# Designed miniproteins, single chains, continued (5): the designs that were tried, part 110

Each design is a single chain, and the fold is of that chain. pLDDT is the mean over its residues in the fold that is shown.

## One batch from the design tools (miniprotein)

Design m19814
Fold by ESMFold2-Fast:
Structure m19814 (fold): chain A 84 residues (1-84)
Amino acid sequence: SIEKEIAELIEKNATLEEIKKKAIEYYKNMSPSQYASVSIRAIASEISGEPETIDDVVASLIKAAIEDDEEKMKEYVKKLKEML
């Protein structure tokens, strides 16, 4: 899963650029159902204030990568490190 692949990159202390590349590659290969799931999770996290599950944080990280928001990407990577 994308969650596992991003977790493995974070555990290896991968660069923000490597994490961004993985998120963008996943985005390019998304099915409509996967895109809907990621979008709903990211939007729900924005409405509730913070993502609470690993899947929600990964969805928010993918959205930040697509938007080229490096500050949000750093925040979500930090949160994932705390959850792993």
Scores: mean pLDDT 77

Design m19815
Fold by ESMFold2-Fast:
Structure m19815 (fold): chain A 90 residues (1-90)
Amino acid sequence: SLAERLTVALLTSTKNLDEIAKEVGVPRDTVKRVVEALEARGLIPPGALDILEKEGKGLNQIPLTDEQRRRLAEAGGFDAILRVVEEVLA
């Protein structure tokens, strides 16, 4: 699905928001809203969106804290992120 492709791209890519949007075939604003939603839910670090926009670093290059890693694992990791992506795309 589109949501699965975007989730994989966000987790495995070293690319910024614009490059991920082009790779998946979604508007940049859609990727931005997904990252904002992930940040708001505590699944990625506060300020991750700013890093992705300003530094051109992918999500996989942003260090997770032990607490964030624990929360992501408890929420099902990939499935937790996929659910947020599906909600934003709906």
Scores: mean pLDDT 72

Design m19816
Fold by ESMFold2-Fast:
Structure m19816 (fold): chain A 57 residues (1-57)
Amino acid sequence: SSRERAEHLARQFAELGGWDEAQIEAFVRAVLDRLDAEPAAPEDLLGVVVEVAQEMA
């Protein structure tokens, strides 16, 4: 459930940012990998998405 929510949030974030399909795929994978290593509470999921996006910039 949290993993599916994180994937959805990451995709929406990247799509709104105008990222290409390959960048979206890499970003979603990076967010999910971060959550597998460091589980986050539901209220922190958007923060994780933003943090990963900043690291990839």
Scores: mean pLDDT 81

Design m19817
Fold by ESMFold2-Fast:
Structure m19817 (fold): chain A 85 residues (1-85)
Amino acid sequence: AAEAQLKAYVEQVKALIDELLKTTGEAAEKKFRQLLAKMNEAAAVSKDPFALQQGLAAAVRVRNETGDVKEFAAAAKAFIDIALS
């Protein structure tokens, strides 16, 4: 059950990353918030919530420091790699 739920959240995060990469300007902020929410949900059902919380914190730093779409997408992809390991 938990493994299937984690996989579902990971697929949702992947879809949101694809949407974010097609987004420009102020619309990116809405996608950042949606991604952070889904990443937090994924971390809550994982076997290693500590590692996923570190990945989530990295994405939060990108949003707060640069707001760069590509850097945020890279942080979210790293989070997925941790979730699937």
Scores: mean pLDDT 79

Design m19818
Fold by ESMFold2-Fast:
Structure m19818 (fold): chain A 74 residues (1-74)
Amino acid sequence: MLTEEQRQLLAEAARIGNEFLELAKKYNLPKEKIDKFREAFDRISLAAERQDLEGMRKALEELKKIYNEMKKEI
């Protein structure tokens, strides 16, 4: 079972994912950017399946970097 901390990290990832989907729709982001974000998001899910808290933290930091970079480009 996921720990409370892992659930909180997944909730943060889901929030960022929802915000990204709204930006992708509004600005018609290219497939390459959508794929890059999806790959980062999938890394968090994979770490969660492995119950790897450290991996989840690192994957979430990478997702945040990608999301912030994409926001700066629009």
Scores: mean pLDDT 82

Design m19819
Fold by ESMFold2-Fast:
Structure m19819 (fold): chain A 86 residues (1-86)
Amino acid sequence: AVPEALARFVEAAEAGDLEAATEALREALLAATREAARREGWSEEELAAALARAEALAPGLAERAVAHPELARAAAEAERAAIAAA
């Protein structure tokens, strides 16, 4: 689930493991995108575009997270709060 993937992402970023951080973040982004699509009734085309964007963004975001793990932690907590509030 998204919270578990976000936890792994933060752990990997804090450890400086770019490969693990990229994998965990991609898992979290794809899962969150699919969940948003289910809730909002996105078309197949809208979902495909959002998934492609999430996959394209993951490597660059993971690189920033490894460089600044404190920002990764803050972002993950904000996303967890948003999921809990939905």
Scores: mean pLDDT 79

Design m19820
Fold by ESMFold2-Fast:
Structure m19820 (fold): chain A 58 residues (1-58)
Amino acid sequence: DIDELVRTLSPRQFEALVEAAKLLQAGASKEEAVALLVRAGMSRETAERLVDAAVAAL
């Protein structure tokens, strides 16, 4: 599910996801992380799913 979604990301989108996870770890808001992923070319729905999964893993 989430792992399959991650495998479909471009290298640029994957780098953005890693950066978003680091921002969340440092105390950034979910909205800041979602905005970063949307800027990298992800839909808001996909970005929110990935951010929610990252928060759950922290």
Scores: mean pLDDT 79

Design m19821
Fold by ESMFold2-Fast:
Structure m19821 (fold): chain A 60 residues (1-60)
Amino acid sequence: SGEDLQRQRQEQIQALNQQLDILAKKEAEIAKSNIAPDKKKAIMERLAQQRKRLEEQLNS
């Protein structure tokens, strides 16, 4: 009865890690972009909030 729950958790962990990888690539892209400083700050703050949420889900 635990096999399905273990598989679901493994799939969730994989999905969270994939989202974190995509987020890291987006952060790097924005960091090197020639976007207006105020817009860049707003985007980076939003990405930081998304990272925190994903890391909290991964550690729960």
Scores: mean pLDDT 85

Design m19822
Fold by ESMFold2-Fast:
Structure m19822 (fold): chain A 73 residues (1-73)
Amino acid sequence: GKEEALEALREAYRVAAAERDGAAATGAWHAMQQLEAGDVEGAAKDLEAAIKASTSAKAREALERALEQVKAI
């Protein structure tokens, strides 16, 4: 649900920050804001863009897990 998606997004942001992947970190942060606003489709779109722009394989994997949780809402 929404709670699992938000936790996955927080983890993706943490991984992206540790990996210094700015695109992934920005995407995770925007997706969290969209999801809190109730925009599930906007959150998924932001995550898909962040996955394509990400430079770290670890950050990309974390974003992909977060996208699965968002799509399950």
Scores: mean pLDDT 86

Design m19823
Fold by ESMFold2-Fast:
Structure m19823 (fold): chain A 93 residues (1-93)
Amino acid sequence: KSLERVEKTVAEAMKLLAQGKEDEAFKVIDEAIKNSKDPLEQKYLEIFKKIVELKRKMEEAIAAGDFDKARELSQEINKLIEEAQKIYEELKK
């Protein structure tokens, strides 16, 4: 139930991001969080949204030649991915 909804929301958001429609992607995520009654689903989507925001900041840092900032952002993203993976395993149960 929750896993299927999360996967659908992520897929829809990723399609919008690929089209450069970041604001629409975030609306899809925010509506899914608002409409969810599952705390794990909400937490997973909040982490997913933060990963997307940090990846954009990392790409901006790389484009600016700020490799120290890009490295710091990469480390933060990796920690969030690990947290998301743990929640994803709980959503499978």
Scores: mean pLDDT 87

Design m19824
Fold by ESMFold2-Fast:
Structure m19824 (fold): chain A 80 residues (1-80)
Amino acid sequence: MMAQIQQLLDQMAQAIAAGDLDRALALARQALDLIRQIKDPQQKQQAFSGLVQTADQIEDPRAVARFVGMVVRMIGDELD
C-alpha cells in the first residue's frame, strides 16, 4: 500500500513537472482512493501529507480547485 502510494506520488510529481495536469490529477485521484482504504490513522496521515506536499507543486488555480474538490469529497464520504 504505502510503496504503491509513493509510486503514484512520484508519477504525479513527474506529470506536474511536464505540465500534464490532467494526468497529475488522475494520479492524485488514484493515490487518494488508496489513502482512503488505509485503516491505520498514522499511516493515513503520512500518506495524505505526502499527497498534499506533491499537490503543492501545482500552480494552475483550476487544477488546484479540482484537487481540493477531490479531497472535500473524500472527507464527506468518511463522515457518512
Scores: mean pLDDT 80

Design m19825
Fold by ESMFold2-Fast:
Structure m19825 (fold): chain A 77 residues (1-77)
Amino acid sequence: SELQDRLAAAQQGAADNQEEGDKLLQIGKTGSSQDNIDNYAQGQAKLDQSQAGKTTADYLQTYINANETSGKSIAKF
C-alpha cells in the first residue's frame, strides 16, 4: 500500500542518514581543521535527520497498525 511504501521509504531514509552521519562524524573526529569541524557539524545534522525519519516511521507504523494491518499475527522477529 502507499502507507507501507511511505513507511519503507522513511525507514530507508533514516538508515541512510544514520550511515552517512556516522561516516562524517568519524572524519570530523580525526583532527581539528576546518574540514574536520565542517564534517562533524554535517554528521550531526545527518543524525538529526535520521532521528526525524525514525519518528516519522514510528507514527506511520502506529497509523498502519490502527487502520490497515489489524488482524496480522507476528510470524517472526
Scores: mean pLDDT 81

Design m19826
Fold by ESMFold2-Fast:
Structure m19826 (fold): chain A 103 residues (1-103)
Amino acid sequence: SMEEIRKEILELLDELERKMADFPELLKPPDLEVYPRWSELIPDPISLDQIREMVENGEIESLEEFRELLERMIDDLLAAFEPESYLARMAERLRALVDELFN
């Protein structure tokens, strides 16, 4: 059922938020005073908190849509930030977790 799919997505999101707790920039929209160029570097930035809102509002209705959104977030971060930087390491950890949870 749609409700069971939503529950599964929210359970996966809870696990991602728990395992990514070291990276507040992924969990919440970044502070523009700390990252004034964030929207310039990432044209369509999204956080796990915003993804949760989209799931709860019915904007994400499948595991495939959820996975695609996470993969877009990973790709955008890896394209925007220097290899081995803090935010690139954040994206690499998210990629590894997505691969683990969906396979």
Scores: mean pLDDT 84

Design m19827
Fold by ESMFold2-Fast:
Structure m19827 (fold): chain A 78 residues (1-78)
Amino acid sequence: LSEEEREQLEQLERDTAGALAYIRSLEDRERAIELAERAIETLRGLAEKAEAAGKEALAEALRRAAERFEALLRELRA
């Protein structure tokens, strides 16, 4: 991985962890669901763009981040 790619992966992990914690802290379940759905859509779009650009490691990390929000969304809907 290049230094740029490493920095992008580290930032993605920080952003993902922070967003998951924030959404879990919301008392408004409807808003939490909306934010989780938006995060999934955004991350999947970014993963598709990264894959098209040949950035496989970044694309995989973005897909894994989307899966974490999908798990959260299932918990919120249960």
Scores: mean pLDDT 86

Design m19828
Fold by ESMFold2-Fast:
Structure m19828 (fold): chain A 87 residues (1-87)
Amino acid sequence: MSPAEQALAKALAEIDKIKKETLAWLDANPDASKEEKQKKLEETAKRISEIVEEAEKVLSPAQVSQLKRHALQKMSELSDKVNELLS
């Protein structure tokens, strides 16, 4: 596997791990305030953004597009989950 393929696989897995950790936190803290839940989403978004930025340094344009689509999808799913919990 090339260094770029390894970096892509690692970034995708780390984003998935961060999403799972955020969902686990939401499940463990159902009574958390709206502000606390939003802050957790902001922290998650920042971590995912940092992973994408670091991986972009070694990835091809096609791999960057794949990684960015994956990150946007996972963040959208988390945002939808928080919005459901706040409704």
Scores: mean pLDDT 84

Design m19829
Fold by ESMFold2-Fast:
Structure m19829 (fold): chain A 63 residues (1-63)
Amino acid sequence: QAQQIQDQINDLIESAGLVPDSSVRQQVLSQAQQAQQYLSQGNLDQAQSTITSAGTTLSSTLS
């Protein structure tokens, strides 16, 4: 499950590169960094919550 969360973080970082709005891109990258920190601490629930929030931000911009 930690591997799955890491894969989701990597996907967020890649997707952020496609975001035309620099402020949204920076926000998503910041959230990916925070999720990585939670993952490194073993806080899987917090990491997943942060990923979900970042994904929502991406979806609102890319759709």
Scores: mean pLDDT 78

Design m19830
Fold by ESMFold2-Fast:
Structure m19830 (fold): chain A 88 residues (1-88)
Amino acid sequence: MLEELKKELAELEEKLKKDPLDKETLLEGLRLAAEIVLLEDLELAESESFSPIVRRLIEALRNRDREAIEEEVERLTEAHIEKVKAAL
């Protein structure tokens, strides 16, 4: 499972190299990255050092709440896209 998720993330990274502003691919990548973090380090997921946004995403992943996961990932992706567009 974890190895499969890392492979999927690598494939999405290749797609993002061709189109860095592909919101759909970026959303899926962020979701996979968050799931990988949760699976690799449950102690890190409990860390108080995480931002409130990242903490909410991890909790949504633990509860397997699809709607909450989509909402948190979309919020993070929109913030990232705005920063990238501002840098262009």
Scores: mean pLDDT 61

Design m19831
Fold by ESMFold2-Fast:
Structure m19831 (fold): chain A 77 residues (1-77)
Amino acid sequence: MNDEMYEKAKEFIEELKKKVEEGLPLEKAVALATLMVSVLEYMLEVFKGGPKEKVEEVEELLKEAKEYLKKLKEELE
C-alpha cells in the first residue's frame, strides 16, 4: 500500500487550515474541504481490502476532514 497518498491528504488538510488562518475565503475553504472528503471516501473504497491499520488511519483522517468541513460551513453564516 502506498503511504504517499495518505501523507499528501494529511498535508493538504494542514495546509488548508493554515491558508484559512492566512485569509483564504471560507467559501473556497469549504469547496477544498469538500473535495478532500470526497478523495478520502474514494481512498477508503480503494483500501477496503488492505490492512486494517491503514483503513483506520484513513477513517480517522476522513473524520477530521468532515469535522473541519462542518466547522467551516457553520462559519459561513
Scores: mean pLDDT 79

Design m19832
Fold by ESMFold2-Fast:
Structure m19832 (fold): chain A 66 residues (1-66)
Amino acid sequence: KVTLTFVVDAGEPKNEEEYKKKLELAKRLAEHARALGQKLKDYLEAQGIEVTVNVVGKGPAGEEGA
């Protein structure tokens, strides 16, 4: 059994404007991570391997990416 966890970390925001920009970036990265995770899951499951894929955000901006 394989568990794949993608951690989305846009880094520490220095101010409110940077926080908003990093939040948008984290959302885009989470969408890409889900697409890549699905592709890897399909590949491994074709080999007979059970796979769980998780996408989680790190820090306050990342909660929505789960």
Scores: mean pLDDT 73

Design m19833
Fold by ESMFold2-Fast:
Structure m19833 (fold): chain A 89 residues (1-89)
Amino acid sequence: MLAEEVRRLALEELAKRPDLSEEEKEELAEQMEREMREFIELLKSLSEEELEELLAELKELEKTIAEAKKKGDPRAKILELIREAIEEA
């Protein structure tokens, strides 16, 4: 499931961050999983045209995604998974 994949990817990325406590890593991963679950429910309510518009918006955010990747923010990977979810819908 996408939400579980988000949690796994977040934990893998956060494992490379020795400056974060184990508790902080777990909280961030859980928050990201929760946000993805909410987004999946939103996607189920959208029309095909709305999904295409959302995908176009994500393409416009590629610069923001690249900046997030530079700072090691696992949300960049979440945005990639969101794009995949939209493409598959």
Scores: mean pLDDT 70

Design m19834
Fold by ESMFold2-Fast:
Structure m19834 (fold): chain A 68 residues (1-68)
Amino acid sequence: SALEEEIRRLAVELGRAVEEKDDRAALTAAVRLVKLGATREQIREALEEAGFSEEVIERSLEVFESVS
């Protein structure tokens, strides 16, 4: 669905922002993911499929939880 594609895209943007240590971009992506009703499981799956490290995945989920 278009919603699932948007969640995947934003999850990848969150992961990239975390990897680049761009706190503003990470928070922006995380807030948008919350507004779309994204789950932690959807975010983890998207980041794993995109090939992010476990460290980046865990930090991305921490940022998401901070705004959830």
Scores: mean pLDDT 88

Design m19835
Fold by ESMFold2-Fast:
Structure m19835 (fold): chain A 65 residues (1-65)
Amino acid sequence: VLELAEKTYKLLAESGKITKEEADEMIKNVKERLEKYPDNESLKRAIKKGAEYLLNSLTEEEKKK
């Protein structure tokens, strides 16, 4: 889950959709929340779904260009 989020935000920063600073903050927040709530499966699912949605959105943006 964390690895997927890290890859997603790094790709968004590389594509210029967000800054590298914003990507680092988002990754930090995801990591801290997962460490604070390790038994919260709903949180893990929400993070995974959000990351997958953002990755799919990035691909669609290239196709719309």
Scores: mean pLDDT 73

Design m19836
Fold by ESMFold2-Fast:
Structure m19836 (fold): chain A 87 residues (1-87)
Amino acid sequence: MSIEEQLAAATAKLREAAARLSTPEALEELRREGVTAEDLRRAAARVEAETAKLVAAAKAAGLDATPVEEAGAAAVAALRALAEEIA
């Protein structure tokens, strides 16, 4: 898989995750699964770190990092918002 294909796939998955996590039902699903606020904060930190690596790789390859950066930020924001609600 090329870096361009990896960036496109990661961007799509991050957008899908952000959309899913922003539904009213997401909080109740996570509570049923026993997911804690700490679990969600750790997930947000991991997504943030992986997004930063993808942004760096895109910039190093001379590619537009904006889509993956924005998608990653949206996913991180959704996870942090859920962490505040689930606590």
Scores: mean pLDDT 85

Design m19837
Fold by ESMFold2-Fast:
Structure m19837 (fold): chain A 71 residues (1-71)
Amino acid sequence: DKGKKVADLALDETKKDIEDNPGTLTKDEVVRITKSALDRYSKVLGAKPSKKQQKDVINEALKFLDEQRKK
């Protein structure tokens, strides 16, 4: 599933950005970063993730941000 591969790569990159900046990134910034990564990896791999895959990645990134903020 090429869409899942795009989603996984975008999530991995966004999680790294959150780990590097957990106290400074807002939820809106995380959504923007995640969408940007999804767009870049979609172009690189020639595959667009489904709307559900995109929403799942955004939700996982936001959940990860909340978890990092509680530590």
Scores: mean pLDDT 82

Design m19838
Fold by ESMFold2-Fast:
Structure m19838 (fold): chain A 92 residues (1-92)
Amino acid sequence: MSELELEKEIAIGMLRIDRGVINATRDSLLSRLNPEQAAQVQQIYDQELEAIDRAEREIAAAKSIEEVEAVMERYTEHLRAAQQQINQILES
């Protein structure tokens, strides 16, 4: 296994953990919200799952460790922004 292949496996593993967390928490959280909040949070979760799908595709296509790191950095910023949006909805 090359170093690049190892870095890709680590990154994909992290994305799988994030997907699992989203799926595990989504239904429980949505059941506790009013319909307007539930719709907004559901849209954010859908966008997060699409971001994971995009990151998995970009990691698979990456030709260097630096490209894998750049994908994960963009993805992590997207997750942070999404969590901030969910927190704002929950405080409303």
Scores: mean pLDDT 85

Design m19839
Fold by ESMFold2-Fast:
Structure m19839 (fold): chain A 93 residues (1-93)
Amino acid sequence: SQQTQELVLAAMYVLVEQAGLKTFTAGQVLMVLRNAGHEVSEKTVYEALQVLEEKGYVEIVAESGRQKLYRLTDKGREYVQEKLAAKVEELLS
């Protein structure tokens, strides 16, 4: 869903800005969401990341074994800053 895609984007922004990570795994995104009280599955996070990659908000920068490393694009970062400030605040509360 679009709501899940927006939560995943906001979680990625938290990993970049608050945790200082430049690249991250789907598992790290899942952990941010679960720590904020969202009962999402790993499959749901992967499906959202795939759609966000197609939209140009995230990109795959490396693969380590069966795990993909993602980063936020400038487009994705700008979208979070302009449209998802409330979602970021929710994840930090």
Scores: mean pLDDT 83

Design m19840
Fold by ESMFold2-Fast:
Structure m19840 (fold): chain A 60 residues (1-60)
Amino acid sequence: SAADFAAALISAETGLSRAEARRIVELALAGRDEEAVALLQSHGMSERQARSAVAFARSL
């Protein structure tokens, strides 16, 4: 699915497992953007990169 593809891209970018990346995509799709951004930043993304990744996930 598109969500699985987004999870794969986030996993590759952050080093997170596919399951962890999928959880972040699910948070974004649920409208919990600030939680998704915070989790991505805790794993090494800048705020700009994290917000872009969340926006991409929500565009699916």
Scores: mean pLDDT 81

Design m19841
Fold by ESMFold2-Fast:
Structure m19841 (fold): chain A 74 residues (1-74)
Amino acid sequence: VEALYEEIKAKLEELGASEEAFELLDKLYQAARAGDLPAALEHGSALIESLKDASEEDRKEISELLLRLIAAAL
């Protein structure tokens, strides 16, 4: 779980993601660990939306990693 979180964080840093994206990643992780799936999915959706300037491929990769993180943290 922690390894997935760090992998996503590193990928966001590589993409030059905004501070908002990192805040949303933390909120998603907190929600998932609390068992709040609706909140985790909402924060994940907002994070992907914040990456509108990234390529479709990068956004898809991050989306898949976020879903894996949510599943692993629940």
Scores: mean pLDDT 82

Design m19842
Fold by ESMFold2-Fast:
Structure m19842 (fold): chain A 71 residues (1-71)
Amino acid sequence: SKEELLELLKRAIEKLKETHPEVTEFLERVLRMIEEGKSKEEILKFLEEAKKDPNPEVRAAAHELAEFLKS
């Protein structure tokens, strides 16, 4: 659900913010898109582009979030 995804994102941001700044910034962008009411299709397009990111942690997070949104 949207509430479960928001909770997951907030927990991940809190855990990673001091040690993984690039993935934290990525997760904060996804969180903002959801809070702004962006469509599932728009969020999935953003995640598909993030799967091409040079940072392997960002790519992994993008794959995980895309699968969560498709379920």
Scores: mean pLDDT 83

Design m19843
Fold by ESMFold2-Fast:
Structure m19843 (fold): chain A 94 residues (1-94)
Amino acid sequence: DAEYQLEAARGGLRLAEDLLKQGNVEGAAISAHDAADAVMTAATLLGNSEALELAGEAHKLAEEAYRKKDDPEVAKELVERALELIRKALELLE
């Protein structure tokens, strides 16, 4: 169900953005990772290879952000890049 995954991805994106504003970089990385996973599932179901590639890169960036959570400046930058890619992938999927 692509519609369910898109709603999950939008919710995860909003949560990640809010957590990042609160300075919770670890929580933002986890939420961004979950949102990227939902977008990858939706992109696969909808056959959109460009959205899948963007979401896959966001997924990797969110994982790296979590691994680097003890370096908050680096982790925050990685999360922000992941969120930008998630937004672009969602725009392709509408």
Scores: mean pLDDT 89

Design m19844
Fold by ESMFold2-Fast:
Structure m19844 (fold): chain A 60 residues (1-60)
Amino acid sequence: MKLTRENLRADPNLVLARAAELGFSDLPLADLQAVRDALLASTVPDEELDALFARLLAER
């Protein structure tokens, strides 16, 4: 699943689906929403969002 800021805004479940794909399906919704907000607030290019997402999940 491809992470872009447009897709993150259009589909609030995208972060949940992507986290499940990476093995983080049992994360609380509040944590996934915080990660989504961090991705949207970041200044990295869209092509780096997958790497940033993986890093934020690894902080668990």
Scores: mean pLDDT 75

Design m19845
Fold by ESMFold2-Fast:
Structure m19845 (fold): chain A 80 residues (1-80)
Amino acid sequence: SKIDEAIKKLREVLGPVIDQLPPELQEEARKLFDEIIEALKNKDYEKFSEALMKLVELARKAGIDVSEAVEEIQKIIDDY
């Protein structure tokens, strides 16, 4: 299904970002990832964007470059 393919691609893009975070931030990042997936399943694009922005901000504060990840996620959502 299109939703399963989108979720798989989101895990492939965001998984490495979460894994690069300090261990203490990984729990918060996983919760935000779960919120992203739930919002996508519910077609709640406002909540999707909010959760994604929070995860991106968390990664940026931790010194992780997420520019390529953000671009790839935009392509995943545009194709879905």
Scores: mean pLDDT 84

Design m19846
Fold by ESMFold2-Fast:
Structure m19846 (fold): chain A 99 residues (1-99)
Amino acid sequence: MKLEELKNLSDEEWLELAKKAKEEMLKKGKEKGDEEGIEEFEKKYEEILELSKEHPVLIKALALQYLYSEALKNKDQELIEAVEKLGEELEPELEEVFK
């Protein structure tokens, strides 16, 4: 997937990818037996969902984490580069949210 294709994803597609990111994080927590980490992650995800109503960039950040994980798993160099470039473009907006 090229950077242009990634940038053209709809809000609905970004939200679906963010949901997949949550599912993968919960799955990894269960595999490690990290019940405390699962609880902490669920709380943070809920906070991100609330904050994303004012800052949609947070949904894109979660979606990019999922895509990056999938790209690494599949050794998809084009998708790795696309995610890294878009992540860099979104970083200033993300930093502003957490000020």
Scores: mean pLDDT 78

Design m19847
Fold by ESMFold2-Fast:
Structure m19847 (fold): chain A 87 residues (1-87)
Amino acid sequence: MKVGESVDTTGQDSLDVLDWLGKNLPPGTVVRLTGDKGSLLVQVMPNGGFRIEGSPFNLPVPKTNIADLIGPTVHSVEVVGQEPIPV
């Protein structure tokens, strides 16, 4: 996906969507996820982890933690940018 592209994922399982993002988007890609509990900005990390944008805890988390925050289904995914991975 290119910056500014969005996909309607209405009814897709959050873990399946997150797995697809980790396999298909380059590390550093920032996406807006809109799920049952609201919207979250996440950065794709190497090895299939994610970082929450704007979180005070700037540590990679597994996809299960992101799914817990956005809810069981994802309604849309939007690519908002590409950012350097914090070291």
Scores: mean pLDDT 76

Design m19848
Fold by ESMFold2-Fast:
Structure m19848 (fold): chain A 89 residues (1-89)
Amino acid sequence: SLAEKAAIAEENAKRVEELAKNAEKLSTDEIVAELQELAKRSLDEESQRALGDAAVGIAASGKKRAKEYLEKAAKRLREIAEKLREEAE
């Protein structure tokens, strides 16, 4: 359902926000692996793309831009969750 898709997108946004807070303490490989796992758990294509794009960007840029990519992805996931929730109502 759209409500289930929204709930997963919101949960994934929270997980990505947590990754952004801890980005300096995590390796690039750990961040990328977590983003890939969250993408695999996503029920909607837009969330999968947002998480996948962040993983690719971080893998390519390394630690210097990791927090930037994570913050952008988290914001995108929250926007997706809100849109899906509105569509469900």
Scores: mean pLDDT 86

Design m19849
Fold by ESMFold2-Fast:
Formats: structure tokens, C-alpha cells, sequence
Structure m19849 (fold): chain A 72 residues (1-72)
């Protein structure tokens, strides 16, 4: 189980690295949409990983919001 989850995490990391290029060129709204779509497809592919995808997505959103609040 953990090995499968780790492989899924590595795939997300690869997508994330490619997404770093988008961060420089894409709007925040477009970035959020892509991130949510990737998580959704991951959950559809393997529902047992839903908790992992949802927690990572939630943590990412909260982290982004907290950083923005702190910079205000």
C-alpha cells in the first residue's frame, strides 16, 4: 500500500515540476483548476488513494491562503 501511494506521489511530483513552468505563465485560477483536475483523475483511477489526494489538495490550498494572509 505505502509503495503504491509513493509511486502515485512521485507521479504527482513530476507533474508538479512541469507545473512550475505554468506558475510563471498561467493565471492563479487556471493553475488551481489544473491542480484540482489532476487530483480528481487520481481519485477516479484509485479511490483508495482519495484521502491522500484530498489531504494534499486541502493542505496546498490552506498553505497558499496562509502565505497570502501573512504577506498582507
Amino acid sequence: MEEVAREAGEEIRRIGEESLEWLKKSSAEELIEKFEEVARKGIESDPSLREIYEKNLEAGKESAKKREEKVK
Scores: mean pLDDT 62

